# Designs tried in a protein design run: designed miniproteins, single chains, continued (4). Part 59

Each design is a single chain, and the fold is of that chain. pLDDT is the mean over its residues in the fold that is shown.

## One batch from the design tools (miniprotein)

Design m14029
Fold by ESMFold2-Fast:
Structure m14029 (fold): chain A 110 residues (1-110)
Amino acid sequence: SALDRLAAELEKQGFEVIREYYIEEKNIGIDLLGVDREKKHVVIVEVKGSEELSEEEFEELRKAVEWAREQGAEKVTVVVVARSFSEEAREKLKKFGEELNVEVRIIEAD
């Protein structure tokens, strides 16, 4: 799967990879978390079943980014994986990255 390939890529880059990580203090689950303690870099990966992202899904991503920064992350990357993305979803993700000053990567999975 795309998630398995991304996990392997992150591990090769020196990230500690945790699958299905639950952030208890924010009451949110993350599909894949990559942590590089030396570089203070956190990668948050979410898989979406829809071409559109809901406001609730964006709120969960905001909470995950906030949590990563509270853990001492100086760089945060958000990776969103879906079969396809609408133009509206792409624009919302771009705006999300700009507003929170985070790198956003979009991966389309077969």
Scores: mean pLDDT 87

Design m14030
Fold by ESMFold2-Fast:
Structure m14030 (fold): chain A 82 residues (1-82)
Amino acid sequence: SPLEKRVEELKDELLEKYKDDPLLQAAVEHLANLVISMIRQGVPLEEMIEQLDVVLEQAAGNPALQEIVQRFIDVLREALAE
């Protein structure tokens, strides 16, 4: 899937960016796996974005984690807009 490929590409980019931060790497892998799982289950794009917006709100006070979550939301929003 072109969307799965974009999510995997973003995952690789973020893992390189945070290569010296094991907790942020774990967050990147977890979020990528979550998004890929939702895509494979046929979850609507708008529902995926809503779920990640909740995660973004819960990441308040952690700017690096907020940036990671926001980057996944941006990929999904770009796919929704086509």
Scores: mean pLDDT 88

Design m14031
Fold by ESMFold2-Fast:
Structure m14031 (fold): chain A 70 residues (1-70)
Amino acid sequence: EEKAIEELMKRPLTPADLKALINILDEVPEYLKEAENSTDPEKLAQIAAELNSDPELRRELAKKILESVK
């Protein structure tokens, strides 16, 4: 479980990754709501940059993904 989280954290996320992740999540977390509701590629790039620079947010997203997979 922690190994899967570490794998997700070590790779930089792209805007395309965010869109794909939103599609597999049962419930979109608050910090990704802007990405889901926005068609602006600039906002998607900003959110990806925030996640890449903040390991806590990346870890949170990785946990959400693992919880959504059944």
Scores: mean pLDDT 69

Design m14032
Fold by ESMFold2-Fast:
Structure m14032 (fold): chain A 83 residues (1-83)
Amino acid sequence: MLEEAREHVELARKYAEEAEKAKDDEDKMKLYLAGAGYHAGKAAYLLGKMDLVEKLDNVWLNGTLEETLEALKEAIEELEEEL
């Protein structure tokens, strides 16, 4: 369980880093943010952080791409502190 959560956090970080590099390409940035969100959400779910899952879903639906990237970075840091 913890090992699976760590793998998802590592993948979320890699996707978030690729999204940061793709800021000049909206379609690429959105694709990488979707990957980061999936893996961060999966790690949060595995760790029982349902409030974090809800927060990430809400920012994906209502936020800008930049706001989504910042929320994902904050979530990834929080998840890394738990592992």
Scores: mean pLDDT 85

Design m14033
Fold by ESMFold2-Fast:
Structure m14033 (fold): chain A 100 residues (1-100)
Amino acid sequence: MVPAERVVKLSGLAPDVTEADILALMASLGLPVEGVIMLRDPETGEPLGEALVIFPSAEEARRAVALLDGAVLKGRRVKAEILSEEELQELSDLHQESLS
């Protein structure tokens, strides 16, 4: 739905990090955000320590990576990466798994 270059994947998040914590961090850095998706285990609903953040432009996504990669949030070092077409392909491959 959005171009991959506008999506930043955050990883290394503490399990108590919420969408509100991410939005507050983005606001403190002056980064406009269109959406946040917390990645959760589909069976338990628990956080995976990962989130997708959607930006209004590729330029803002690149700024987010520069500001967030290696930053500390709730005592943990965060990794920030722009979501690539390869990551979208990996999600497509997961869709091919049959319940056998």
Scores: mean pLDDT 72

Design m14034
Fold by ESMFold2-Fast:
Structure m14034 (fold): chain A 87 residues (1-87)
Amino acid sequence: MEKAKETVKNALSLVSRHLRRFAERHGNKKAAEYFDKALEYAKEGKIEKAKEYIREAGKYSDEEGRAIAENGLKALDQTEKFAQESE
């Protein structure tokens, strides 16, 4: 369980960091704020809250950014489930 949580946390941090940089380059301050919150929650291990903020950030991103957020969240859910089943 602990390794699963750490894997999800690390993947979530990567997704959030990538989307934050994308938002900053395109001047989307609102999306950047939500991505920063997601990174903070991910570092604290609050995965549910971090996922919520990634979804909100996606709303203020373009279609490509939204697709990245959706794929990232999907991968995190699958990774968490796989790690729990592998105990």
Scores: mean pLDDT 69

Design m14035
Fold by ESMFold2-Fast:
Structure m14035 (fold): chain A 76 residues (1-76)
Amino acid sequence: MNSEVNRGLLQMQVGVTILSLKRGKMTPQEAQDSLQKTLKQMKEAGMSDKELEEMNKEAVAELKKVAPDLKEPKLL
C-alpha cells in the first residue's frame, strides 16, 4: 500500500514523462518505455489494481493523442 508521499512522487514521474512527450522533447516510443517502467514500479510497490488501471488508461490515452498510429501501447 502506497504512502501519500510515495504516491505523489510516482504520479509526478508519470506527469513529467507525459509533459516531455507533449512538448516534443521525447518520442512516443521513449515515453512508452519510461511509462512502462514507472507503472511496473507502481504495481510492484503495491498500488491497487483500480488505481493502476486508471493510471494506465490515462497514460495510454496521452500516448495515442501524440501518436494515434502507435501500435497498441503495452504499459503493464
Scores: mean pLDDT 73

Design m14036
Fold by ESMFold2-Fast:
Structure m14036 (fold): chain A 96 residues (1-96)
Amino acid sequence: SEAEAYIERLRKEVDEIAESAVQLADRLTLGTLTPEQREKLLKAVREAINKILDEAEARYKADPSLDVEELRREMNLRFLKEFIDILNKIIKGEPV
């Protein structure tokens, strides 16, 4: 299915997406992230993406008629929220 193909493609790109997100975070924080903060962010973002993908996979397996565009929009919004929450916690020195 289109949803399966989309999720499989993202699974192969998790590391690239996570690295890109860390680079964006570094720019948005004016280069003030420490190497330790970058490593914590990279790990947490990878875990968040994999969790979102696992949940998306469970959803389309339960409902094969699920609209891929709707799924993609929900995944995008959820990832953005999780990314901001993770970054905020790391900057504050809080557990992720």
Scores: mean pLDDT 86

Design m14037
Fold by ESMFold2-Fast:
Structure m14037 (fold): chain A 63 residues (1-63)
Amino acid sequence: VTQQDVLDRLRASLLASGYELIDADLAPGEYLPSPGDAADGVALNDTTVRALFSLPDDPARYA
């Protein structure tokens, strides 16, 4: 599924930038946009933004 592949790449990119989704209670596929449900990826943007642009509550930087 192409939309699933795009979402995976976006998540990996955000993780590399320091973003992290801290939702242990989230079930995969329930919060993430489904290819058939999102339709052409336009709805994917809205749902993906909400999921991927969720900043971690805890600071992930210790140096």
Scores: mean pLDDT 44

Design m14038
Fold by ESMFold2-Fast:
Structure m14038 (fold): chain A 79 residues (1-79)
Amino acid sequence: AKELVEEGARIEGERTPGVSEEEIEKAIEEAKEAIERASEEERERIRRAVEAWLLYYRLVEEEGASEEEALERVAELIA
């Protein structure tokens, strides 16, 4: 879970918690562009990593979850 979140954060430019909804929307748009330009296998990996990072980010920033709780939710997503 943590490795996938770190991969997603790296793809999105290592963004840290503390962003607005507008920044999240921008990250989603950038992720879509990256996915569209990748090979099929790489696209699936990128998609999963970005989804994991966005979920982690949303849980921490919007829902006030701890890092541990957010990582557990991400683990459920990738399982």
Scores: mean pLDDT 66

Design m14039
Fold by ESMFold2-Fast:
Structure m14039 (fold): chain A 69 residues (1-69)
Amino acid sequence: SLIEELLEAARNKDLGTLLRLIKQAVPDAEFSFEGKRLIVSASSIPEELKELAPELSRLTGLEIVFRER
């Protein structure tokens, strides 16, 4: 599943795969790095991804923030 693939990429600190998977799920996603913070901005973000943010943050060592614009 997408969630399992996201968690695996995060565990491996494979940011390239993590961002690719997020872009697949949210095609209009834009990414911005602010130090240790990764901001994912889109017009609409699935609630499942928002709920996953704390776990992805813990696994990657980044602060992952989902923002709807």
Scores: mean pLDDT 86

Design m14040
Fold by ESMFold2-Fast:
Structure m14040 (fold): chain A 98 residues (1-98)
Amino acid sequence: SLEELIEGLIRTLERHAKILEPVDPESAKVLRDTAERLRELRKNKASFSEVSSVVDDTIERLRKIAKTLPPEKRLLVDIQIGMLEMNKSAANHAYRAS
């Protein structure tokens, strides 16, 4: 269900925010803020389209931060971007196919 998808994504974002906190606190905050936005969307029974928009906003914010970071830190943020892009692609296939 969409609710289960959102719950899984919230848990992943919170876990990865803890990993990023010592590397780049700004990127960690973006992930935590996204988790909070997703909790509100779940509470308000938001559409898949609204969830997708929040994920897109998060990817854009992380890309902007990654460009300002040295290569070692940028790699870790790029991994988070890749994870979010994969989750979005998988969800789009599941909810928009047929």
Scores: mean pLDDT 83

Design m14041
Fold by ESMFold2-Fast:
Structure m14041 (fold): chain A 67 residues (1-67)
Amino acid sequence: KVVEEAKKKIREMIPGETGERVLELFEKALQSSPEERRKYFREIADILLKEAGEEGLKIFAEMVKSL
């Protein structure tokens, strides 16, 4: 299950409140309209790039592909 593995990696790279915030935004994105989902994905990408660099973005891309 690629999404569950990616969530675990995000928690390992960004422990605590920030990592949980990323996962919360992802769940909200899945329940949102296409316009709203795009905004959440932008926020997720920005946080991941700042906190985990390009590896964070790669993990996020795998999550999105698994939808």
Scores: mean pLDDT 79

Design m14042
Fold by ESMFold2-Fast:
Structure m14042 (fold): chain A 56 residues (1-56)
Amino acid sequence: SPLAAEIERLEQQIADLEEQYKALKDTDPRKAARLGTVIGILKGAIDFLKELLEKQ
């Protein structure tokens, strides 16, 4: 499913961003906070897409 593939791609992107967040937390807290916001938005999008996939 194209939708399932997009969910997997986004989950991989979130994992990469979480590693960046971890690295930046102590050295650049402002940039880390911005990444945290982006991660939150992407997690919300994944939850929505997963619900949509389950209804198919």
Scores: mean pLDDT 84

Design m14043
Fold by ESMFold2-Fast:
Structure m14043 (fold): chain A 62 residues (1-62)
Amino acid sequence: SESSKKILQLTKEYFRRVSDLVDRELAARIAGDEEGVAAARKQIEQARADYRKRYQQVLAEA
């Protein structure tokens, strides 16, 4: 279905986004940048929240 295709695309975009943010967190951790680690973690949580909102929106529109 169209909803299934949309969910698959959202999930792929979410995984790519989180992968990039995890790399940023790791780089900040290696550098001893505690604020950078906190910022990256906040962005990961925001990415999770955005993904879940969009996922739920697709289900509501089905």
Scores: mean pLDDT 87

Design m14044
Fold by ESMFold2-Fast:
Structure m14044 (fold): chain A 70 residues (1-70)
Amino acid sequence: GPLPTELQQTIVKLTNEAIEKIEKGEWTDEQLYEWVKEKIRERFPDLSDEEAERIAKAIVQAAKDLAAMG
C-alpha cells in the first residue's frame, strides 16, 4: 500500500526544509544527506538503516530537483 501517513508528512516536511537549505547555500550535499538521514532515524527508529538511507537519498534528490526549478 502507500507509505504510512506520518512517514509521508515527515518526507514532505524534510523535503521543504532541505529545499530551503539548498536555496540558502549553507549546506554541502553530504551535510544535507546526513542531516536528513539523522532526522528520519530520530523520528522512525524502527526503520532499518537501509530503508532510512534510501528515504534520505530520495528526499535530498527531490529537494535538489525542486530547488533547480526556481
Scores: mean pLDDT 82

Design m14045
Fold by ESMFold2-Fast:
Structure m14045 (fold): chain A 100 residues (1-100)
Amino acid sequence: MPSRETILSAVAAQILLVGALFSIELAEKTGSKKFAEEAANDIQSAGDVAAKVAERLGDLETAKKIQEIGKQGVEAVKKGNFEEAKKKVDELIKLTKEAA
């Protein structure tokens, strides 16, 4: 069974990913570079936390996949491809739930 710390880290990653979706939508609607930067930071932080959770649970393949998808999400935000960024965040949310 996962530890309390592992469960809390998984929940924290999910909260960050939901925050990233909100920031992506604000960046898309307003054209604000600040919201895009906040979304990229939230995706990066959530990906790092979620990958560490998967690694601690012994699932190195899922940890590597989370890091790769997280990087793709950050790159999509930086390129202004907000539809792709939202898809990558949705994939991270799904993987984070499966890792817990």
Scores: mean pLDDT 83

Design m14046
Fold by ESMFold2-Fast:
Structure m14046 (fold): chain A 111 residues (1-111)
Amino acid sequence: AEARRTALTGAFIATARRVRELLEAGDVAGAAEAVVDGAVSIEDPEEAVEALYRLSRFAAQELIALGREDQLPAFVAAIEAAIRRRVADPELAERLIAAGRRGVADARAGA
């Protein structure tokens, strides 16, 4: 439905803005928590995996733009830790972790 698509887009924009604010403040761990919270709040597992990929790629692009590429390993580790704490389904957890790692890798390749 159009209303659902609009709501998901709005939620993504709000989360991306929060992630940027946290990264600009130097809070890499907080940014990772915000990325995971934004993705795992989505009921559809396929949409959650896609959201985590997009948010992780966005966050990594922001870290690179801020000259903080050295923080990327810490960001990836924080994403993995946050997923393992919040996601009870091990299969979904591994898919989300893989999506986060792919998002960061794609951001680095495009930089």
Scores: mean pLDDT 85

Design m14047
Fold by ESMFold2-Fast:
Structure m14047 (fold): chain A 86 residues (1-86)
Amino acid sequence: MEEKKKLLEEYKEKLEKDFEGLLELVEKLKKEGKIEEAKKILEETKPVLEGNTDKLIEHFGELGEELRKLKEEMLKKLEELLKSLE
């Protein structure tokens, strides 16, 4: 059980870092006036983030509750950011 919790924390940290990197990239593209490129990256990333997180939630079972919450928070932020680019 401790090993599964460590793996869960590692996956959470990776997801959070990847998401922060995505937000930084989008912000950079917005500042450069590359709005369509920023929008495309967000639209392409959303289904990948959903699919990857769903697989992790299934793999971790009851421990996947934290991943489910993280997924919901990340998707909400992505949708809000996409709307800001319209």
Scores: mean pLDDT 80

Design m14048
Fold by ESMFold2-Fast:
Structure m14048 (fold): chain A 89 residues (1-89)
Amino acid sequence: MITVEDLNIFAELFPKADVDKDGKVSLAEFLAAARESGKLSDEKATELFNYLDKDGDGVVSVKELEEALLENGADFTIGGVELLKEVIL
């Protein structure tokens, strides 16, 4: 089950996983960041990535993460608002 805490961990790892700075993260990039941080297992990281990858294209965008944070009532001041500003700009 995906929690607000899981989404916040994803948001914290997003800048590290987004190595090319295109605002999109692949499963491979996210798994690498998760392993380096030690905050998520490979299984949990994959489950969380698949939850956020709603269109099944193999990447998660800042917009998809922001929408998931909105849906789950996450704290916008630590992730959602900052991500939302980047998507709008």
Scores: mean pLDDT 69

Design m14049
Fold by ESMFold2-Fast:
Structure m14049 (fold): chain A 85 residues (1-85)
Amino acid sequence: SAAELQAQLAALEEELERLEREGVRAHLDGNLSRLIEIQRRIIEIKREMIRLKEELGASQADIDAERAHIERLERRIEEIEQTLA
């Protein structure tokens, strides 16, 4: 049901906010490996949120914008990993 999808989306939004706070701490601590782990988890959550939003009837423009944001995050992670190698 739409109510169940909305509840799942809300739970993922809470998890996302928690991870974003942890990411800020990792960045301030200079813990780059932890930051990468957190950013990868954020990407996984954002992909699941997109799936739920599509089922809830979100616009194609909103979905495309969120997918583009994920692609930018993935590229940043890859660049950081290459620098560390």
Scores: mean pLDDT 85

Design m14050
Fold by ESMFold2-Fast:
Structure m14050 (fold): chain A 101 residues (1-101)
Amino acid sequence: MVELDPELERAVAIIEESSKEIGKLIEEGYTGEEIIEMDERLLLEAGVASPEELEAARAGNREAFDRILARMREFVAANPDSPAARVAASRLAAVELRKNP
C-alpha cells in the first residue's frame, strides 16, 4: 500500500465529515446558499473574517483571501472543537486538496 501524506489523509477525513454534515442539512431542507450563509456567519462570529474582507476576497483580492486563510489556521489550532473551527478546517482542507491533487 502507498502511504498517503498525513496532511492529505487529514484533509480527506475533514472533507468526508463536512460532506456528511452538508448532506444532513440538505435533507433537512436547507439550500446550498443557506448553508454557505450559515458557514460565513459562523466564521464572522468567530472573528476569522470581517464582512469587508469577505467582500474583497469575493472580488478577487488575493491578499484578503490569504489573510482569511491564515486566521482560519490560527482559529482551528486554538479552538479545534468549535463549530466555526470545523467550518474553517473544511475550507482549509479543500484548499490543500487543490494544491496536492
Scores: mean pLDDT 72

Design m14051
Fold by ESMFold2-Fast:
Structure m14051 (fold): chain A 75 residues (1-75)
Amino acid sequence: SERERRREVSREIGEKLRIIGEAIDLSLEARKAGMYELADRIPKEVSDMIVNGESLEKIRRFLEEKKKEFEELLK
């Protein structure tokens, strides 16, 4: 139904905005640590994945991998 479709779309938009916020937060932390290439790449790749219609699960996995990369670079 149209009501179900509207709920689905609204929920998906909310989840995408949350993911974008997480990517921005990670980017800011990377920039504070002097990791400018990582800081610039994270938001760009997340935006590209969203535009290309990648699943939220895949985008979350990408962010998790980038968080691990950031932590390893801090060592």
Scores: mean pLDDT 81

Design m14052
Fold by ESMFold2-Fast:
Structure m14052 (fold): chain A 71 residues (1-71)
Amino acid sequence: SDKEKKEQLEKLVNQLNEKMQETQSLYEQYQKKVQQGGPQEEIDKLKQEMEKSQQEVLKLQEELQKFLEQS
């Protein structure tokens, strides 16, 4: 049981870290596009993708918190 809980915790932490890295990558692409004066449509699309990725991070953080509360 304890080993199984630790494995589930590690999976959630890894998923969260992966999604945070993805969000960071999107942010860097967004910043680069803005700096280059790229098409507004592409900038807006990257912003939307970044916002969606951030919402997924928040959901994973909430899931992790609930898992920890269940001990």
Scores: mean pLDDT 85

Design m14053
Fold by ESMFold2-Fast:
Structure m14053 (fold): chain A 93 residues (1-93)
Amino acid sequence: MIEVELRLTLEQTADRTVLRAEAKPIGASEEEKKKARDFVERVGENTADTPLPPRREESTARVTLEEFKRMADAQPVLSGGAGGLAAGAAIAR
C-alpha cells in the first residue's frame, strides 16, 4: 500500500502569495516508490501554484496515493479540463 506525506507551505510576499507543496511516498516497496515518486513529484509541482490568502503556514497530512491522485485530478491545472474521472479510475487500478 502506498501512502503519501503531504507538506504544504504557504508563503506571503508583498506582490503575491505562493503555495508550495511537497509529497513523499511512504510505506511502499522500492519498486512501487519509483512509480509513485514520479507521479507525486510531478503532480505536486502542478498544484503548488494554487493561490491562497496571504499568510505563512505549514501543514502536514498523510493520505493514500489514490486520494492524492483524486485531489490532483480535481485541479484544472493538472487535468487540463478533463476532470480526471476516467483517469482517476484507471490509475486506481
Scores: mean pLDDT 51

Design m14054
Fold by ESMFold2-Fast:
Structure m14054 (fold): chain A 74 residues (1-74)
Amino acid sequence: SAADLERRGTLLRVAREAVEEAEKLGLSQDEIDRILQELARRAAELIAAGASPEELREEVTKKGKEVLEEILKE
């Protein structure tokens, strides 16, 4: 379906941007993997709740920033 393709495209874009930012900040592969795992968990919750592609983009991006902030404080 068009909505499924749009959600997948959104998730790939958000994940790509999160990895790029983490790599620019010099994060380890373990830290990058942690970010990706947390994004995947949040995305799964939102998809199960019937979230729109826009809501998925906003909420998963927010989760990525939260996890990044936690890692940078450690």
Scores: mean pLDDT 84

Design m14055
Fold by ESMFold2-Fast:
Structure m14055 (fold): chain A 67 residues (1-67)
Amino acid sequence: SDDEVLDRFFEYVARHVAELKATKSFPKVKLGKFSKKTLDKMKEIAASFGLKLNDNEIEYLLLQVLK
């Protein structure tokens, strides 16, 4: 479910905040399986940790979260 993915994303970001803040570029990947609303919620989660992530960066990180 989207809620489970959001919870896993929150845990991933919380564990990797310093690493993510140091990252300057992400590989361009498009999953296309999540709604804009879900991606926007993920951006809000990232923003709560001080991270400004675009749609591509979130979708790339979802590949790590879903492993």
Scores: mean pLDDT 78

Design m14056
Fold by ESMFold2-Fast:
Structure m14056 (fold): chain A 111 residues (1-111)
Amino acid sequence: MTAEQDRAALLAGLPRLAEDLFASTPAVPLSEEERARARRAREAVDRLFAMLEAGAPLEEIHAAAIEAAQTILGLTEEDLMTPETKTGGLSALVALMEAAARLVAAERAAA
């Protein structure tokens, strides 16, 4: 698959995945530490989406997603990496989006 095809697939798929995660994530109370972690995950997701929209190379988006998942969520490189580098980046992005969705759901419950 080419980088152009991978980019097109992400641009088409990510908005739907975000909608599904934000709509389906149950509203569960978060501790202050969990909420802080979820905020950092949300900020990372926003930055990655901005990079994708700005035309940043997929390799840079992949690397940034893995780094954010490691530093924010405590995931190891081995937890994220497969034989294909783009798979690790997608796994990292999904993990960050799930963490961000927990924040959105918790804020909805507090409203």
Scores: mean pLDDT 70

Design m14057
Fold by ESMFold2-Fast:
Structure m14057 (fold): chain A 100 residues (1-100)
Amino acid sequence: MEKDVERAIEHAEEVGFFGITPVDYLKKFLETKDKKDGEKAMESVFKVLAGAQYLGDDVGREQALRAALAIGRALGKLDEVIARLQALGVSPAAIARALA
């Protein structure tokens, strides 16, 4: 989990998601490991994922996807995360790659 979320934060900051509150919620969850901070981090990582998809940023999309799945696993909500990703048009192949 920590490495996946850290990579998503680093990439989002590098590609110009600077000043967007979503990465702050991801950072807070890494510090506290608290369920409420994890729920906020979940919503935030989906915003990062949507931004990466909109920009055609395949690396950012994969990093955000890995972070979403890792947060979902940590919260016991992996099935909810997978369903939400599929509803957003993320392919089963992309989800499988991120879980590997």
Scores: mean pLDDT 76

Design m14058
Fold by ESMFold2-Fast:
Structure m14058 (fold): chain A 81 residues (1-81)
Amino acid sequence: SPAERALAALYARLSPTLQAFADALLAVVREGEAAGLSPEEIAARVREVTLAAIDRHPELREGIEAVARMVMLTYLERLAA
């Protein structure tokens, strides 16, 4: 998908810290889907993990927000298919 290609391109350019964050968010989405959570519940969990990451690494806020946006866009694109 276009979002998956964009996320892969972004991931390749990320620092190890931001790659670990991306991996954590992808795990949150995957685990939420496996548990049968609604898109709204998955979005809330992604937001919680994202805010915790910003609190831990405020200097990486823009990168964290960009990663979270791309992970959610990929998830929503998959739901629309």
Scores: mean pLDDT 88

Design m14059
Fold by ESMFold2-Fast:
Structure m14059 (fold): chain A 55 residues (1-55)
Amino acid sequence: DSQKYHDALTLLALGASDEEVEKVGGKENLDYAKRQLEKVPAMAAGGRAGAEALA
């Protein structure tokens, strides 16, 4: 549980795609990770911005 959640959070912060993160931990862990990042301001914004830049 903790492992999948942590991995999903890390992948999301690195700018991995929704599909990749979902494959690792599933939709629930992807959603959890996004919720967690919203509570962490500047660093979460950086990760999300990076994902958009890569797109």
Scores: mean pLDDT 67

Design m14060
Fold by ESMFold2-Fast:
Formats: C-alpha cells, sequence, structure tokens
Structure m14060 (fold): chain A 70 residues (1-70)
C-alpha cells in the first residue's frame, strides 16, 4: 500500500514537471501511467476505490496547476 502511494506521488511529480515545461505529450504519458497504477492498485486490494478517486482528483488538480504555470 505505501509503495503504491509512493509510486503514484512520483508519477504525479513527473506529470506536473512536464506540465510546467509545456511538454503535453510527456505529461499525457505520465497521466496514463498514473491511471493504470490506480486501477491495478484497486484490483490488487492495495488501496480502496474511494482512495483511488481522491488520489486521481489530487493528481488532476496538481497537473492543472502546473499547466497554468506554463
Amino acid sequence: AAEARARFEELTEKAVEHARKGDRQAMMEEIGKATRLLEDSVRAGLISAAEATELAQQFLDKVGAGMAEA
């Protein structure tokens, strides 16, 4: 569970960094990786569906803020 959250945070930071740089392709690739990680983590029982929804919303909010800075 902790490892899945740490990996998700890493992917979030990468997506935000790409968003700030205006690299939309790299940003979308990291979004795809983060989405798959959340789906796999819920399926494996590492996080709840509610937690995955919350993490997805936090991810999108951070990426959106990064895009606004670009």
Scores: mean pLDDT 80

Design m14061
Fold by ESMFold2-Fast:
Structure m14061 (fold): chain A 75 residues (1-75)
Amino acid sequence: SEAEALVAELLAAQREGYELSQTSTDQAELEAMAQRILELGERLLAAGVIEEVETPSGTEYLLTPLGREALEAVL
């Protein structure tokens, strides 16, 4: 499903980003990875995998029921 594909892509991007942060000191590579993760977050929101919730501490993003099912399917 689209939700499963997006969650799998986000998990892969976060893993790549973590590995990059441990091995790279190149600011441009780190910024490109951060931008990629941000764009994936926007796609997750558009697909209904996450929802935006306003709290007293600011905006938070929570998994929807669809997002939880997708995460469980790809783990």
Scores: mean pLDDT 78

Design m14062
Fold by ESMFold2-Fast:
Structure m14062 (fold): chain A 78 residues (1-78)
Amino acid sequence: SEAEDLAILEAALAAALAAVADDPVARRVGELLRAAVLEGSEEARAELLALLATPEGQAAARRLAAALREAATRLLAE
């Protein structure tokens, strides 16, 4: 269900944010992603797109994406 999918996404994002806690740019990308996708914030979406236009934002997004994939795999495997 959509609610179950959103709960898994929220849990995976929370775990990924914890995994990148020492990287302030990756944490910011994750916070903006949460606000844009899970909360529908257009302001967060605009800021996320601007950050992703930078090399630092792109590197941070790749780190967060790797952490998200690992977190999702763990959650789906129990």
Scores: mean pLDDT 82

Design m14063
Fold by ESMFold2-Fast:
Structure m14063 (fold): chain A 83 residues (1-83)
Amino acid sequence: SELVEYLKSLPPEEREKKVKEAQEFIMEKYMEFLGVEEAEKEAGRNDVAAGYELLAERLATLPEEERERLAEEIEKELLEKFK
């Protein structure tokens, strides 16, 4: 919700840009933390649906606590990037 509140505080033009930056950042960070190979990362960047499917598959192998930790860490890094 902190990320959502931050994005809502921005002008529409900046909000659109920051949402796209946030989506790209989140996907890249998940791929980094999950140890996805560079070729698979490139495939995910070229096909967003395939990228989400790959992430869902990899995240399903992790305990819920690990998934929550990764989400929290990525959100913190994203907020720092925007400051």
Scores: mean pLDDT 73

